# Designs tried in a protein design run: designed miniproteins, single chains. Part 8

Each design is a single chain, and the fold is of that chain. pLDDT is the mean over its residues in the fold that is shown.

## One batch from the design tools (miniprotein)

Design m246
Fold by ESMFold2-Fast:
Structure m246 (fold): chain A 103 residues (1-103)
Amino acid sequence: HDMLLQMMLAVNRLAASMQGAINKAKNEGLITEEQANALSRKLAAATQDIMVHFMNNPDWSRQQMLDYLRERYDKVIEEAGKVSEKLAEELRKLVDKALKELE
C-alpha cells in the first residue's frame, strides 16, 4: 500500500531527525550522555511501536496513523521535557512539521 510505505518512510526520517536533536543536545551539554541514551532508547521503542501498529492496521486512515504517531512521540517529548525544556521544544517542532507535511 503506497500510503503505508509513505507513512513508514516519513516515520523513519522523523525518528532520525529526533535522534539528531538528542545527539546535538548531548554534544552541547544540555543533557548528559546517560539522559541521551535513555531518550534514544525511548525514541527507538516508540518508533518500533508506531511501525508495528501501522503494519498491523492496514485499514487505518491517514488521520488515524497521524494521531497514533502524535500520541506515541508526545510521550517521548514529555520525557525529554523532564531533562531539557529546550530539547522538548525542538522535538515538538520536528514532530509538528512532519505531521503538517503528511496531512
Scores: mean pLDDT 89

Design m247
Fold by ESMFold2-Fast:
Structure m247 (fold): chain A 70 residues (1-70)
Amino acid sequence: SDVIVRAAEAELRELRREMEAAGASKEEIIATLQKVADRAAANLRAAGLDDTADAVRAIAEELIKEVEEE
């Protein structure tokens, strides 16, 4: 569902902002985004939403690249 993907993106972007405001390192931000995205994807797959899980992981990978490149 596009709604679920959009909600996941918003959650991950907000989490990044909160961690940056708290002075977290790039490594901490990346590890946390990976952990949250992996958990969300696992839950979606358990629900039979494999395509949605793949889309959420793709969004997380894009956000992680943004952190790595900055």
Scores: mean pLDDT 85

Design m248
Fold by ESMFold2-Fast:
Structure m248 (fold): chain A 74 residues (1-74)
Amino acid sequence: SKLTEVAKKLLEEAKELLKKAEKGEKVDVMEVGILIGLSGIVLGVAKIAGDQETQKLADQAIEYANKALKLALE
C-alpha cells in the first residue's frame, strides 16, 4: 500500500540519520523532529486502518529517529 511505502521511506531516512549521528557527523535536530512527527502521523493512520505491517515500520522509524536525536543532543 502507499502508506506502507511511505513508512518504509521514513524508516530508511531514520536509519541514515542514526548512521550519521553514530559517526559523529552533524545531524539537523529539526530534520529529526520532523521525521519523528511524520512517522507518528503514519503510525496513527496505520492503527486506525488496522495495518499492522505499517505500524511496525513506523514504530521502528520513531525508534531509530529518537536514537539519532539523543546522539545529536549529546
Scores: mean pLDDT 87

Design m249
Fold by ESMFold2-Fast:
Structure m249 (fold): chain A 72 residues (1-72)
Amino acid sequence: ILEKAVPLLVELLKHPSQDVRLAAVETLGKIAELKPQLVQELAYEALVNALEDESQEVVVAARETLQKLEKN
C-alpha cells in the first residue's frame, strides 16, 4: 500500500498550501525510515525540488528526509 501512498504524497508536494506540503514531506520522512528504497525510487526528485520551496519549514523537512535516504 505504500507504493500507492508515495505517489499521492509526491502530488501533495505541489499543493498550494504550505501546511499540506509540510505534512507530505514529513510523512515521506516516516516512510523513508521504514522503506528508504521505496522513497528513493519514487520521491527522490520531488524531495530535491522541495529544497527550493518558498516555506523554510518545508525545506528543512525535505533536507531531513533526504538525509535519512543517504544513511543507506
Scores: mean pLDDT 81

Design m250
Fold by ESMFold2-Fast:
Structure m250 (fold): chain A 55 residues (1-55)
Amino acid sequence: GAVEKCIKELKSAKTTPEAILKCAELYAKGEISKENFLLCLSAKTVKECIEKLKK
């Protein structure tokens, strides 16, 4: 699903800002929910972002 696509993109990101930008692109395309996007924005690291999206 859309969350799985977001996690795959986040795993390929070099930095937290790049991970957030990839997640924002998926949100803009309607592939992830606004709630999941906001959870990603509150993360401090790529690992934390992925962990929150898996909930």
Scores: mean pLDDT 68

Design m251
Fold by ESMFold2-Fast:
Structure m251 (fold): chain A 92 residues (1-92)
Amino acid sequence: SLGEKVKKAAETIYNGGEEGFKEARKLVDEAIKEAEKDPENAKSYYQAIANGIKKLTEEYAAKAREKDPERAEFIRKQGEEMAKLVNEKAKE
């Protein structure tokens, strides 16, 4: 489902570093493709995808913060960048 792809993308950002971002983008692209099947609601789906990624990566960053604040900030920034890409796609 779309929600499962969003969750997997956030997990992939959390676990995979720079390669994780590339893998997560593929999952996000699949979620975007699913949203495009319903063009009247596509904007709402894009917003849900972007918000879901941001929320989940913020939660993962919070969990990492005490042991590795640099990794926590990296996860947070990658989540923000992924959400930005989804929002930019919504404007195209």
Scores: mean pLDDT 80

Design m252
Fold by ESMFold2-Fast:
Structure m252 (fold): chain A 66 residues (1-66)
Amino acid sequence: MNSELSDLLIKAAQGDEKALEEAVEKVRKMVAAGNEAAGVSSQIDDETLRKAIVQSGKSMLEQEKK
């Protein structure tokens, strides 16, 4: 995974709203590109995507404790 994306996820989980919006945009573009390549028309709403990004960043922070 791109180090830039993982850094954005961690910052978003720490309450950085700018990092959250940047992570949402990056993941949205990746999902759209993947869906087009796979021939599927799946869409994730922004609220669900934001929650998933924050949860992923929190999981990464929890792993850093170890």
Scores: mean pLDDT 72

Design m253
Fold by ESMFold2-Fast:
Structure m253 (fold): chain A 82 residues (1-82)
Amino acid sequence: SLMPDEVLEAMQKGLKRLVEALKKVPDEKVPQAVGLILRVMGEGIDLGLQVKQGKISLEEAVKRVEEIGEEALREVEELAEN
């Protein structure tokens, strides 16, 4: 695997929540919400690669993926409200 399974699982859980939140976003703001989701998925991939390179611990990478996912969820929910 190119990434640790635990990082992929954290990303999949986050993505599932983000896609559900995206369904409530107005059509005009969907491109902005999708761009944000793609950006945080890219950040998650980078964190997984950093674990593989020995730059950060698996525990730290999972924690950061969860924190980035929660922040992204708040931003997508704000787009749905405004």
Scores: mean pLDDT 86

Design m254
Fold by ESMFold2-Fast:
Structure m254 (fold): chain A 85 residues (1-85)
Amino acid sequence: MADIEAEKERLLKEIDNSNVRGLTAEALRLIGEQLDLEEALKRGEPYFSERLGRYLTPDEIREYLKVLDDLLAYIKAQMKKLLAA
């Protein structure tokens, strides 16, 4: 759980320093991860997170999906700011 929060903080800082192209690429990567996590949870299969370097429990998969939703919402907000500038 602590490593999921640390990765969220790292990605938030990366998003703050990204241009529109970088934000678009990161959004696509996070959407791909979200789809893989949702599929694993549906199948009841253990999920190996390449980002965290370990298997996630079902509770950790649910927590990480919420983190991905937060990150995607933040990317959307940052893109709106950059496109308005």
Scores: mean pLDDT 82

Design m255
Fold by ESMFold2-Fast:
Structure m255 (fold): chain A 60 residues (1-60)
Amino acid sequence: GPRRMVAVRPVPKLRPDELALRVGDEVLVLEEFEDGMALVENVATGERGIVPLSVLEPAA
C-alpha cells in the first residue's frame, strides 16, 4: 500500500496544487516524483497535494 510518513517541518501552501503541512501531520505518499516532490494525502483531513519529500520521515 501507500507509504505512511510524518511531516517533520512545516510547509506553506504557495501554489494551488501544493498542500500545507504542520509538524506531526501524517500523510500517505501516493506518488513520488523524480524532482524530490510527492503527491500525498493528509490522513486527518483527507486533503491531497504536492509537498517536498525532504519534509517527510517514515511514520513509526
Scores: mean pLDDT 84

Design m256
Fold by ESMFold2-Fast:
Structure m256 (fold): chain A 65 residues (1-65)
Amino acid sequence: MEAERQAELERMKEAFLEVGAESVEFTGDRLTVTVPESLKQKATRTYAGAAIRAIAIGATLTLEV
């Protein structure tokens, strides 16, 4: 389970970096993503999908613009 959770967190990190996130931070089961305002719409779409997956694995996801 922990290995599966870590793999999912890494996939989320990669997805946010692909949409141009400035930073992605891990703290235990929490993922914090910072994106520029110019990309907020793309980030919001990515966040919506990732949030569902985060709930499924018991992790928390925070998006900052």
Scores: mean pLDDT 71

Design m257
Fold by ESMFold2-Fast:
Structure m257 (fold): chain A 94 residues (1-94)
Amino acid sequence: SSELEELAQRILRLYPPLLAYLKKTNPELYQEIQNASLDELLNSPRLTALLYAAYRAIQEKDWEAFEKALERISEHLGVSPMRALDILEEALLG
């Protein structure tokens, strides 16, 4: 859908600055998520891991995994995927 395409583009724009921030502020967690499998990331209770799962799913063109990551991000924040990205962009990109 056009919404999934928009969400994918927003994840692609959001995630490089988020990874740079994480590498600077929490390098151990940065290494952990870089070395994790997509399945391990999708089963993580951590929002950062779910965001990385969404990013990796886009890169691997695994749209089923992408939709699962978005669903889990939505559950974590208690809002729709579109609204979840609005909140994350406001918090992280100012």
Scores: mean pLDDT 81

Design m258
Fold by ESMFold2-Fast:
Structure m258 (fold): chain A 87 residues (1-87)
Amino acid sequence: MEEVAKLIASATEEQRDALMGLRVAALLKKAGKEEVAQGIIDELSRHYGISKEELEKLVEEALNTDFDDPEAVRRLLEKISELLKKK
C-alpha cells in the first residue's frame, strides 16, 4: 500500500488523474454502472486527447489489476504515460 501511494504521488498530475479515473471507471463497471463508467472515459478522452478505444482497453486492464501491487500499478502508469506522450 505505501509503495503504491508513493508511486501515485510521484506521477504527474495528468498521469495521476487518468489512473484514478480509470480505477473509478473499472469499479463502476464491476458495480454494473456501465453508463456512469462510460461518462468518465468520455471525460478523460476529451480532456487528455487519449482515444476512447485506448481508454476502454486500460479500463479492462484496471478491472483485472491488483491496485495493492506496485508493479501492476507502475505498468498501468507507464501505459498512460506513453499515450499522453503521443500527443
Scores: mean pLDDT 78

Design m259
Fold by ESMFold2-Fast:
Structure m259 (fold): chain A 72 residues (1-72)
Amino acid sequence: SQRPAALSPEVAKAILEEVKKIFTTVDAPVEKLVGAALLLIGDALDTAGITPEEVRKKAEEIKKELEEEAKS
């Protein structure tokens, strides 16, 4: 069985910090916030060798999409 690479502490911390930011800074329904958080976590875990900077960039893109969807 192929073992997934261990998540670095720095990447794990970045994921947690960005999830907290989604819940505290984005004005959207809780269901959308949960969906965005799960998408960020899933994308980060699926990306081999992801860096903390890439996690933050993905989170910013997800936040922008949430804010644009809230306007529509």
Scores: mean pLDDT 76

Design m260
Fold by ESMFold2-Fast:
Formats: sequence, structure tokens, C-alpha cells
Structure m260 (fold): chain A 79 residues (1-79)
Amino acid sequence: EKEKVLELIEKIDKELEENREKIREMPREELEELVRKLAEEGEPYAEELKELFEVPDELSESQRLQLQAVAALIKKEEE
């Protein structure tokens, strides 16, 4: 369970390294829409993500990367 999640984080981390520039250029609205979409699909963890990061008007680069990584992990676990 948790060990499998850690493995997914490691794989995502490697992919994030290669796509770092693309994620940085991703507009805030796209990240907010991703989180909103997950919540609308009934993903309980999406609500916790919103509370944790408070999805502010402006997202820092680190917050964007964290949101993207956690959102991807949630989708993988739900599948």
C-alpha cells in the first residue's frame, strides 16, 4: 500500500524532472481546474488538497509541483 505509493512518487519525481519546465509554464488556472475536476469526480483527497494548499490566487512553483504530483498520485491510487 504505502510502499507502492512511495514507488509511484519516485517515478513521478523522475518524470517531473524532465517536465519541470512544462509544469512551471502551466498557468495557475489549469492547476486549479485539475483540483476542482478531481473534487467534482468525488475524489475525497481532492478536498484535502484544497485545504492543505489553500489554492491561493497565486501558486508558488513548489506548490504547483506538489499539487500536480499529489493529484497524479490520487488518480493512480483511485484506479
Scores: mean pLDDT 51

Design m261
Fold by ESMFold2-Fast:
Structure m261 (fold): chain A 70 residues (1-70)
Amino acid sequence: DDEEALRNLEGALEALKQGQVPAALLGLREIKKRFPQLSEALDEAIAALEAGDVERAIAILEEIIKQLKE
């Protein structure tokens, strides 16, 4: 369900903005399991976080959220 995916993605984005990278990473992995249609974009966000690129991960999540709201 897109609304549930949105809620979970917004939670992960908020965690990243608060510097809670491990919590965000766990959240993104769970979203990927529940919403496999988002897996490609979520893999890019997860890879960015694993590389320490929090700004890139935030940008990717904001784009996914924007697309789901359309």
Scores: mean pLDDT 84

Design m262
Fold by ESMFold2-Fast:
Structure m262 (fold): chain A 80 residues (1-80)
Amino acid sequence: SKEEIAREAIELLEEFVKRYPDDTLLQEMLAAAREALERGDFETLKDILRGAIVYLEVNYKDDPFAQEVLERLKKLLEEL
């Protein structure tokens, strides 16, 4: 279901925020993603996830954890 896929994507963003607790932009993206899910606004959620993917690819390219999560996040976005 879309709700199940969206929840998994948000859980992946939560793991990034846990790993980088001082990254304010990641915190804002997570908050926006949660808000979109609460409203059932999957189009806004997809836009947020696309932005998060670009941000993480640029800013966390040297982190193997980020690469692993990025691959899963991209897959989830395709399923939404």
Scores: mean pLDDT 85

Design m263
Fold by ESMFold2-Fast:
Structure m263 (fold): chain A 114 residues (1-114)
Amino acid sequence: SASTEKDLLKLLLSDDPEKFAKLLAIFQSKGISIRDIYYAAEGYRSFGTLAPIAAVEASKDILKNGASKSFEKYYSQLSVENKKLFDKLSDKYKLSLAHKAILAYYLLLKEQRK
């Protein structure tokens, strides 16, 4: 519905880790593929918020290199505080490996942009 589409768009554009993790869990529950996430987020990359950028770039890396490699690369670079936040959100939303990789990259981008 139009209401549901607006709610998902608000989660994507919020620049909030919990809202982004919630969005990834919704995509996972609906069986939306990593490729579909890539195409959906690419349409919103120009808005300049970090979540669409993270979804595009992490999905592209997952499609090229696999979810395990992408996850390990992003997660290993996180600060101790962002690893704790990631672990909490990943567990709360029961994210799959590929969705974990996207969330880890989002937190990494957020950490690097002061």
Scores: mean pLDDT 86

Design m264
Fold by ESMFold2-Fast:
Structure m264 (fold): chain A 98 residues (1-98)
Amino acid sequence: MQKELEEARKQLEELAAEIKKNYPKILEKAEQIKKQNPELSWDEAVAKALIEFLIDYHKKQNPETSEEEVQKLLDEALKQIDEESAKLAVKLLNTYVE
């Protein structure tokens, strides 16, 4: 149990560090997404950019994952974003940057 908690903490710290390092790129991607989908709120665009970043990060850690599987996961995740979940994602992202 202690070892599992330590591993989970390490994974979360590594992910948080990667998000913080790539925060400007995530925001730049959100701008691009909003330009392609002007009806989306800024929070929804940021949430979509964050999901895309997380899937790209997963692909780099697991290079055996096929392009088709990665794209399917991205499309499914993007379909599940609503305004409330988008606001939560933006709040979490801002917490990691601070």
Scores: mean pLDDT 72

Design m265
Fold by ESMFold2-Fast:
Structure m265 (fold): chain A 86 residues (1-86)
Amino acid sequence: SMEEKMKKAMELAKEAGEKEGLSEEQTIAMANAAGLAAREGLSEEEIRKLAELIREELLKAGVPEEEAERIAEAALKGGLIGREVA
């Protein structure tokens, strides 16, 4: 089912982030992007666009540029993991 694919993608992305020693915020971003990519069947271009939108929203929320970039990069990695599961 789509729900099972999303859960699997999110779990794989979370494990990857934890193994890499990423922050909680980065790991959450990876898991969420992976779930979305698996659910919607996102292309690589759509995943890159999603990461850019996440960066822009974080900057609007007052997150420092370097932190926003790290979280957006985590989302990109997570999205690519989700795409492989889909």
Scores: mean pLDDT 87

Design m266
Fold by ESMFold2-Fast:
Structure m266 (fold): chain A 64 residues (1-64)
Amino acid sequence: NLQQQIQQLIDAIRAGADRDRIYALIARIGVQLSDAQRAQFGALARAGDYDGIMALAQQIQQQI
């Protein structure tokens, strides 16, 4: 489910997972995200802003 997938993304970033792992997790949750949320994750990923990715994931988790 979306909540578990977002938690996996947060946990992976906290654990210092590699870029490919983080991006794969973002892609998996993307199917359940709005176009605006997908665009935000894409922009943060292109910037290499893992703190921003974590913050956005936490915001979405608060909505569900």
Scores: mean pLDDT 83

Design m267
Fold by ESMFold2-Fast:
Structure m267 (fold): chain A 70 residues (1-70)
Amino acid sequence: SADLEVVREALRASPFVPEEDIDALLEVFSKMSEESKKEVLSLLTSPDPLYREIGIGLLYIELGISNRFP
């Protein structure tokens, strides 16, 4: 989807996200509610690098929750 490509490019643009994490982060994003997806997209497309970092952090939190409840 168009949203998945936006997230993928935002993750690839980050110097803090290893390439090997990208597919897992995209999978957790795809499973989020529409409300949470909208919030994460807003953060990842922010011109402020702090908000982009927060958006990435939210995806890692969701990945951690997903791995706890497989």
Scores: mean pLDDT 83

Design m268
Fold by ESMFold2-Fast:
Structure m268 (fold): chain A 56 residues (1-56)
Amino acid sequence: GPGTQAVDNFAEAGRLGSKKAMDRVGELGGGSILGSGGKNGQGYADFAKKQAEEAK
């Protein structure tokens, strides 16, 4: 959908430890999923993977 690639890019950067990218994905509606795995980064990886699969 609209903005999906931007969400994927920011989610991937968040997985790599970018706080700004994490904040941006949260603004685009991913915040609850990211928050559940924030300490381990698993939420970022899972969210990014899910968005990438939906974009295909």
Scores: mean pLDDT 54

Design m269
Fold by ESMFold2-Fast:
Structure m269 (fold): chain A 64 residues (1-64)
Amino acid sequence: SGVEVALRLAETARTGDEVADGAAALVASGGMSPEEAQEIGRLVREGRLEEAARKVREAALRAL
C-alpha cells in the first residue's frame, strides 16, 4: 500500500526527493491531505529534511 511505501521512505530518506515521494504516496492513499503535502514540500525546499521526514513518518503511522 502507499502507506507502507511512505513509511519505508520516511525511515530511510536521505534526500528531499525521497521525502517528497513518501508524501505523494500518502496523498494517493488518503493518508495525507494535499495541504499537508505542500507543507512537507516547503520544509524540503527550506532544507528542513529531518522535520519533513518526521512529519511523513507520523502521517504514515496514523494511516496504518
Scores: mean pLDDT 78

Design m270
Fold by ESMFold2-Fast:
Structure m270 (fold): chain A 71 residues (1-71)
Amino acid sequence: SEKKKKEAQELIERGIRIMEDAGLSRDVGEGVIQMTLTLGSATNTISGLSQYSDALREADRLAREAKRILS
Protein backbone atom coordinates (compact mmCIF):
# COMPACT_ATOMS: atom_id res chain seq x y z
CA SER A 1 0.00 0.00 0.00
CA GLU A 2 1.27 3.47 -0.93
CA LYS A 3 -0.18 4.88 2.30
CA LYS A 4 1.75 2.33 4.39
CA LYS A 5 4.99 3.09 2.49
CA LYS A 6 4.54 6.82 3.20
CA GLU A 7 3.79 6.17 6.90
CA ALA A 8 6.88 3.95 7.24
CA GLN A 9 9.09 6.54 5.49
CA GLU A 10 7.82 9.30 7.82
CA LEU A 11 8.81 7.15 10.85
CA ILE A 12 12.26 6.51 9.31
CA GLU A 13 12.82 10.25 8.67
CA ARG A 14 11.68 11.04 12.24
CA GLY A 15 14.25 8.56 13.61
CA ILE A 16 17.02 10.12 11.51
CA ARG A 17 16.08 13.62 12.74
CA ILE A 18 16.14 12.48 16.39
CA MET A 19 19.69 11.14 15.89
CA GLU A 20 20.79 14.33 14.05
CA ASP A 21 19.35 16.49 16.86
CA ALA A 22 21.39 14.42 19.35
CA GLY A 23 24.60 15.19 17.39
CA LEU A 24 24.99 12.18 15.07
CA SER A 25 25.67 12.73 11.36
CA ARG A 26 22.97 11.86 8.81
CA ASP A 27 25.23 9.12 7.36
CA VAL A 28 25.49 7.42 10.78
CA GLY A 29 21.75 7.88 11.36
CA GLU A 30 20.91 6.26 8.01
CA GLY A 31 23.25 3.36 8.88
CA VAL A 32 21.44 2.78 12.20
CA ILE A 33 18.03 2.78 10.44
CA GLN A 34 19.32 0.35 7.80
CA MET A 35 20.59 -2.06 10.49
CA THR A 36 17.21 -2.00 12.27
CA LEU A 37 15.32 -2.61 9.00
CA THR A 38 17.59 -5.54 8.00
CA LEU A 39 18.48 -7.10 11.39
CA GLY A 40 15.44 -6.11 13.50
CA SER A 41 17.45 -3.91 15.90
CA ALA A 42 20.52 -1.66 15.94
CA THR A 43 20.56 -0.81 19.68
CA ASN A 44 24.18 -1.12 20.96
CA THR A 45 25.36 -2.39 17.53
CA ILE A 46 27.59 0.65 16.86
CA SER A 47 30.54 0.77 19.27
CA GLY A 48 31.62 4.17 20.59
CA LEU A 49 28.09 5.69 20.44
CA SER A 50 26.93 4.86 24.01
CA GLN A 51 26.61 8.63 24.75
CA TYR A 52 23.79 8.70 22.17
CA SER A 53 21.99 5.65 23.65
CA ASP A 54 18.61 7.41 24.20
CA ALA A 55 18.52 8.78 20.63
CA LEU A 56 19.67 5.43 19.18
CA ARG A 57 17.02 3.54 21.18
CA GLU A 58 14.19 5.85 20.07
CA ALA A 59 15.33 5.76 16.41
CA ASP A 60 15.55 1.93 16.61
CA ARG A 61 12.00 1.82 18.02
CA LEU A 62 10.67 4.03 15.18
CA ALA A 63 12.48 1.93 12.54
CA ARG A 64 11.07 -1.30 14.03
CA GLU A 65 7.57 0.25 13.88
CA ALA A 66 8.18 1.20 10.21
CA LYS A 67 9.32 -2.38 9.46
CA ARG A 68 6.15 -3.75 11.11
CA ILE A 69 3.93 -1.44 8.99
CA LEU A 70 5.66 -2.70 5.80
CA SER A 71 5.25 -6.39 6.76
Scores: mean pLDDT 76

Design m271
Fold by ESMFold2-Fast:
Structure m271 (fold): chain A 81 residues (1-81)
Amino acid sequence: GPPARGRLVEEDGEPVVEFTGMAPDSGLDDVARAIATALLEAHPEMSLEELKRIADEWFDRAQAPPELRERVLKAIEELVA
């Protein structure tokens, strides 16, 4: 299906990704792409290296699992490069 779209929001001081247009059975690749897209929309002027740094900060705050982290970084590279 089409790539998912997401937005970064805060719930109780924790960063959360709000998803729009995702199917209930979306896999980790769809979740990662939604997160990458949300980061790109929040920081449209940033370079690939700066976006990866922001993603690392988000992973720390969101307590994201390593597998999701790897997929998000790959999605950022695919969307920017």
Scores: mean pLDDT 66

Design m272
Fold by ESMFold2-Fast:
Structure m272 (fold): chain A 86 residues (1-86)
Amino acid sequence: MKLEEARKHLEEARKAYENGDFKKAIEHVGKAGRIAVELLNEDPNNKEAIDLAAEVLEFMSDIYEKLGDKELAEEYRKQAEELRKK
């Protein structure tokens, strides 16, 4: 249930990003990220939650790259890569 809710937030974030509404994209990706953290807090080995968290971080990287914050974008990308190695 919560996983589906997080996926819907990611879809809304992507639509906002495509429309250039980066503030709305950050709000929705943040909601998906909070759900991912909650799921990982319950089970750190939850593969679906790990994949969701990595996707959230990858998308945050894309958003901050568009906003011109290259250092923050690189940080989110590295965090996503580390999660996917798990």
Scores: mean pLDDT 84

Design m273
Fold by ESMFold2-Fast:
Structure m273 (fold): chain A 78 residues (1-78)
Amino acid sequence: LSDEEIAEELELLALELIEAEYKKDEKRFNEVKERIERLVKEHPEVARPVLERAVQFARLGQAEKVREFFEELLRELE
């Protein structure tokens, strides 16, 4: 996968995670969370700017659990 394809997949997964929080779909939330963690671990340099944008998205959407998760991932990349 190209860096652009990885970034696009991460952005899509971030939106899916926010939707799962809104729907209170714990199973979907955990599935998407695991996929995000895997991609971030494999591609940390590509993931960082996407996660920074995702934090802003989660904040605007009042998705508190998703925001905390993305902020935690960003701290792990330092």
Scores: mean pLDDT 84

Design m274
Fold by ESMFold2-Fast:
Structure m274 (fold): chain A 95 residues (1-95)
Amino acid sequence: DAPEILEARVTAEGNTLTVEAVFAGSGEQGANSLEGAVLGASDASPVLEIRVEAEGNRATVTAVFESAEAAARAAEGIAEGLRRAGARVTLELRV
């Protein structure tokens, strides 16, 4: 099951992407879907490292890319995907 994402904060800082999401249901189940979304947005740019944490109705996915440009591109793609899914999304790009 993929619970609805209500809110998300997508941050790219250097070559690191962090996605923090709040779900209408289980954060653990949502974390699996969110990890898939991060990996899918990374098709053109390899993910060097990925970490997933879930607690209650929240999940955090942290991914490290080969470059700051790759992280920023993935952040934009994920933010657009989550907005299209109906989530309230905050996007922060820090260079």
Scores: mean pLDDT 80

Design m275
Fold by ESMFold2-Fast:
Structure m275 (fold): chain A 82 residues (1-82)
Amino acid sequence: SDEEIAREAGELAVRLLEEGRSREEVVEEVTRFLIERGYSEDLAERAAREAVTAAEYALKNGKSREEAIELATEGVMRAIYS
């Protein structure tokens, strides 16, 4: 489902940021992941940017890993349904 794919994208974004990868690299990897799941390039790029922005915000503000994943997932879902 879109919700399951969004969660996996959110988990990927958080994991790569925690591994110390650059924002640009994380956006590229999440975009690729979403394209492989059947989303168009434009939608995948927008969804990836939303996920990474939310994940970075959460991690920089001391939120838990699970909260960061939830916010990133919400970011992907906003892009899909906007």
Scores: mean pLDDT 89

Design m276
Fold by ESMFold2-Fast:
Structure m276 (fold): chain A 59 residues (1-59)
Amino acid sequence: DDEALRRTLERSASLTPAVQAAKKAYDETLKKYGDDKEGQEKAIEAGAEAAKKVVEELK
C-alpha cells in the first residue's frame, strides 16, 4: 500500500533513485575514508559513478 505510492512518486521524479544511490555511495565513502580531502574526492567520484550506473540501469 504505502510502498506502491512511494514507487509511483519515485518514478515520477525519475532521478530520485539515482540521487539516492549517489548520496548513499557518497556517505559510505565518507564514512570509510573520513572527511579528508582524499576521502571527499573519492566520495564525490563514488557518488557520481553510482548515480551513472543507476541511470544506465533504469533505461
Scores: mean pLDDT 71

Design m277
Fold by ESMFold2-Fast:
Structure m277 (fold): chain A 55 residues (1-55)
Amino acid sequence: SAERVAANVARARAVASEERAALAREIGEELRRIGEGIDKALATGDWSLIKLENA
């Protein structure tokens, strides 16, 4: 039924939202560390501290 489908979608959306929030926190922490690396490189002139280009 449409009601059952709507309920399942709502649950899936809630779970996806929680997983997305967790991933966003992980990405945020990674970006913070990258930002600190950039700040340090700018202060020291040593860009080898930046692990953004390991290619």
Scores: mean pLDDT 71

Design m278
Fold by ESMFold2-Fast:
Structure m278 (fold): chain A 61 residues (1-61)
Amino acid sequence: GGLGAGGAAGGATGEAARKAAEGASIFDQMNDPELAKKGALEGGADERGAELAGKGAQIGG
């Protein structure tokens, strides 16, 4: 991405990421990316949101 455009887009993305991180925190007790994905989908997230939750759990573990 571009330097200026990345800044503006990063702000909105940052909020979404923070919210996803807060949700992932609930699944930290399970220590399972599969459960993180399932929980995100159950919560009404899109496949993209579920993938991000699972990816976060994988990176965190």
Scores: mean pLDDT 59

Design m279
Fold by ESMFold2-Fast:
Structure m279 (fold): chain A 71 residues (1-71)
Amino acid sequence: MKLEELKAEYERISAEIEKLSPVFDELIKNNKLFTEEHKELIDKATELSNKRVELMKKIDELQKQIEELLK
């Protein structure tokens, strides 16, 4: 089902965002905040977060359609 595919994609994007957390922690430990590496990490996290928001909207729309069909 397409809804399950979208949920799987959401979980995949969320996992990718979670993988960025230890990288960010390493940048903090090495006092590399406000460097190009930090900027690239923030940009990547923002891109993934935006994709996740769009997936959430699609999931919500499909869930509502499925619920209407089950009435």
Scores: mean pLDDT 77

Design m280
Fold by ESMFold2-Fast:
Structure m280 (fold): chain A 73 residues (1-73)
Amino acid sequence: MKVVPEARRLNPQMSREELEEMAKELGFPAVLRYVDAEGKQHEVLVNNVEELWEVFERVRDRMLYAELVKYVP
């Protein structure tokens, strides 16, 4: 069987509680993947809810698209 990483789409208006619940279901470590206003793709490895929230809070006003992807080594 081929293992495909699970992904969850993020909304810029999501609360910390909604983001935490989504991340809890997906598991850590996870990759926050987003596209900025210039169309550049970024990927950030996050190891916990605190790291995820810090990155999300910083970029949510500048992202066109974001998803949280389960990290598969």
Scores: mean pLDDT 77

Design m281
Fold by ESMFold2-Fast:
Structure m281 (fold): chain A 85 residues (1-85)
Amino acid sequence: MREEIDARLPEATERAVEVAKKLIEQGASKEDAYRAALREGVDIATEPAVEALKKGEISEDEYRQLRAEAEARLGPVVREAVEKL
């Protein structure tokens, strides 16, 4: 599971940055763009964990931990990218 999330982090980062760029171009604040982009990135990265949770393959606690880990890893990268936009 963690390996599957890790493999998705580059794509999640790229898509999050594109979301932030689009929102800023549409007049959103950098903070609002960062929050929306981070949520999107975490959702993309943790897609395998959402499916595993639905199938009963992982616990609710494990899902929450995996989501928090993805957020911690994506947060600094997405924030840095957004501040440069």
Scores: mean pLDDT 85

Design m282
Fold by ESMFold2-Fast:
Structure m282 (fold): chain A 110 residues (1-110)
Amino acid sequence: SLKDKLIELFKEFAKQVSKVIKELASKELAEEMNKILDETLKKLEENDYSIEEAMDLFRETLQKIVDLAEKNLSEEQFKKFMLKLSEIYKALVEAVNKLIETGEIVPVIP
């Protein structure tokens, strides 16, 4: 189902983000960031999102994590965090585009 595929995509995204968090953040900051990821996963499990709604939720989740990182990391660590996070997000966008192209979901042509 679409829901199962969105959950699978988010779990992989969250796993990659959590790895970066563990490397660069303090234990306390990592716990706060992982709670944000867990809350988003719970929303995906409890609701039936469209791809657009799920992508909005993913962007909101990412922004909350970025805001915490900016406030709590040094300038050098934040730069490393943003570089790694950018690569992970790019991979997520590519995976979502592939889901649209290869699933029974009709692509919205602008």
Scores: mean pLDDT 83

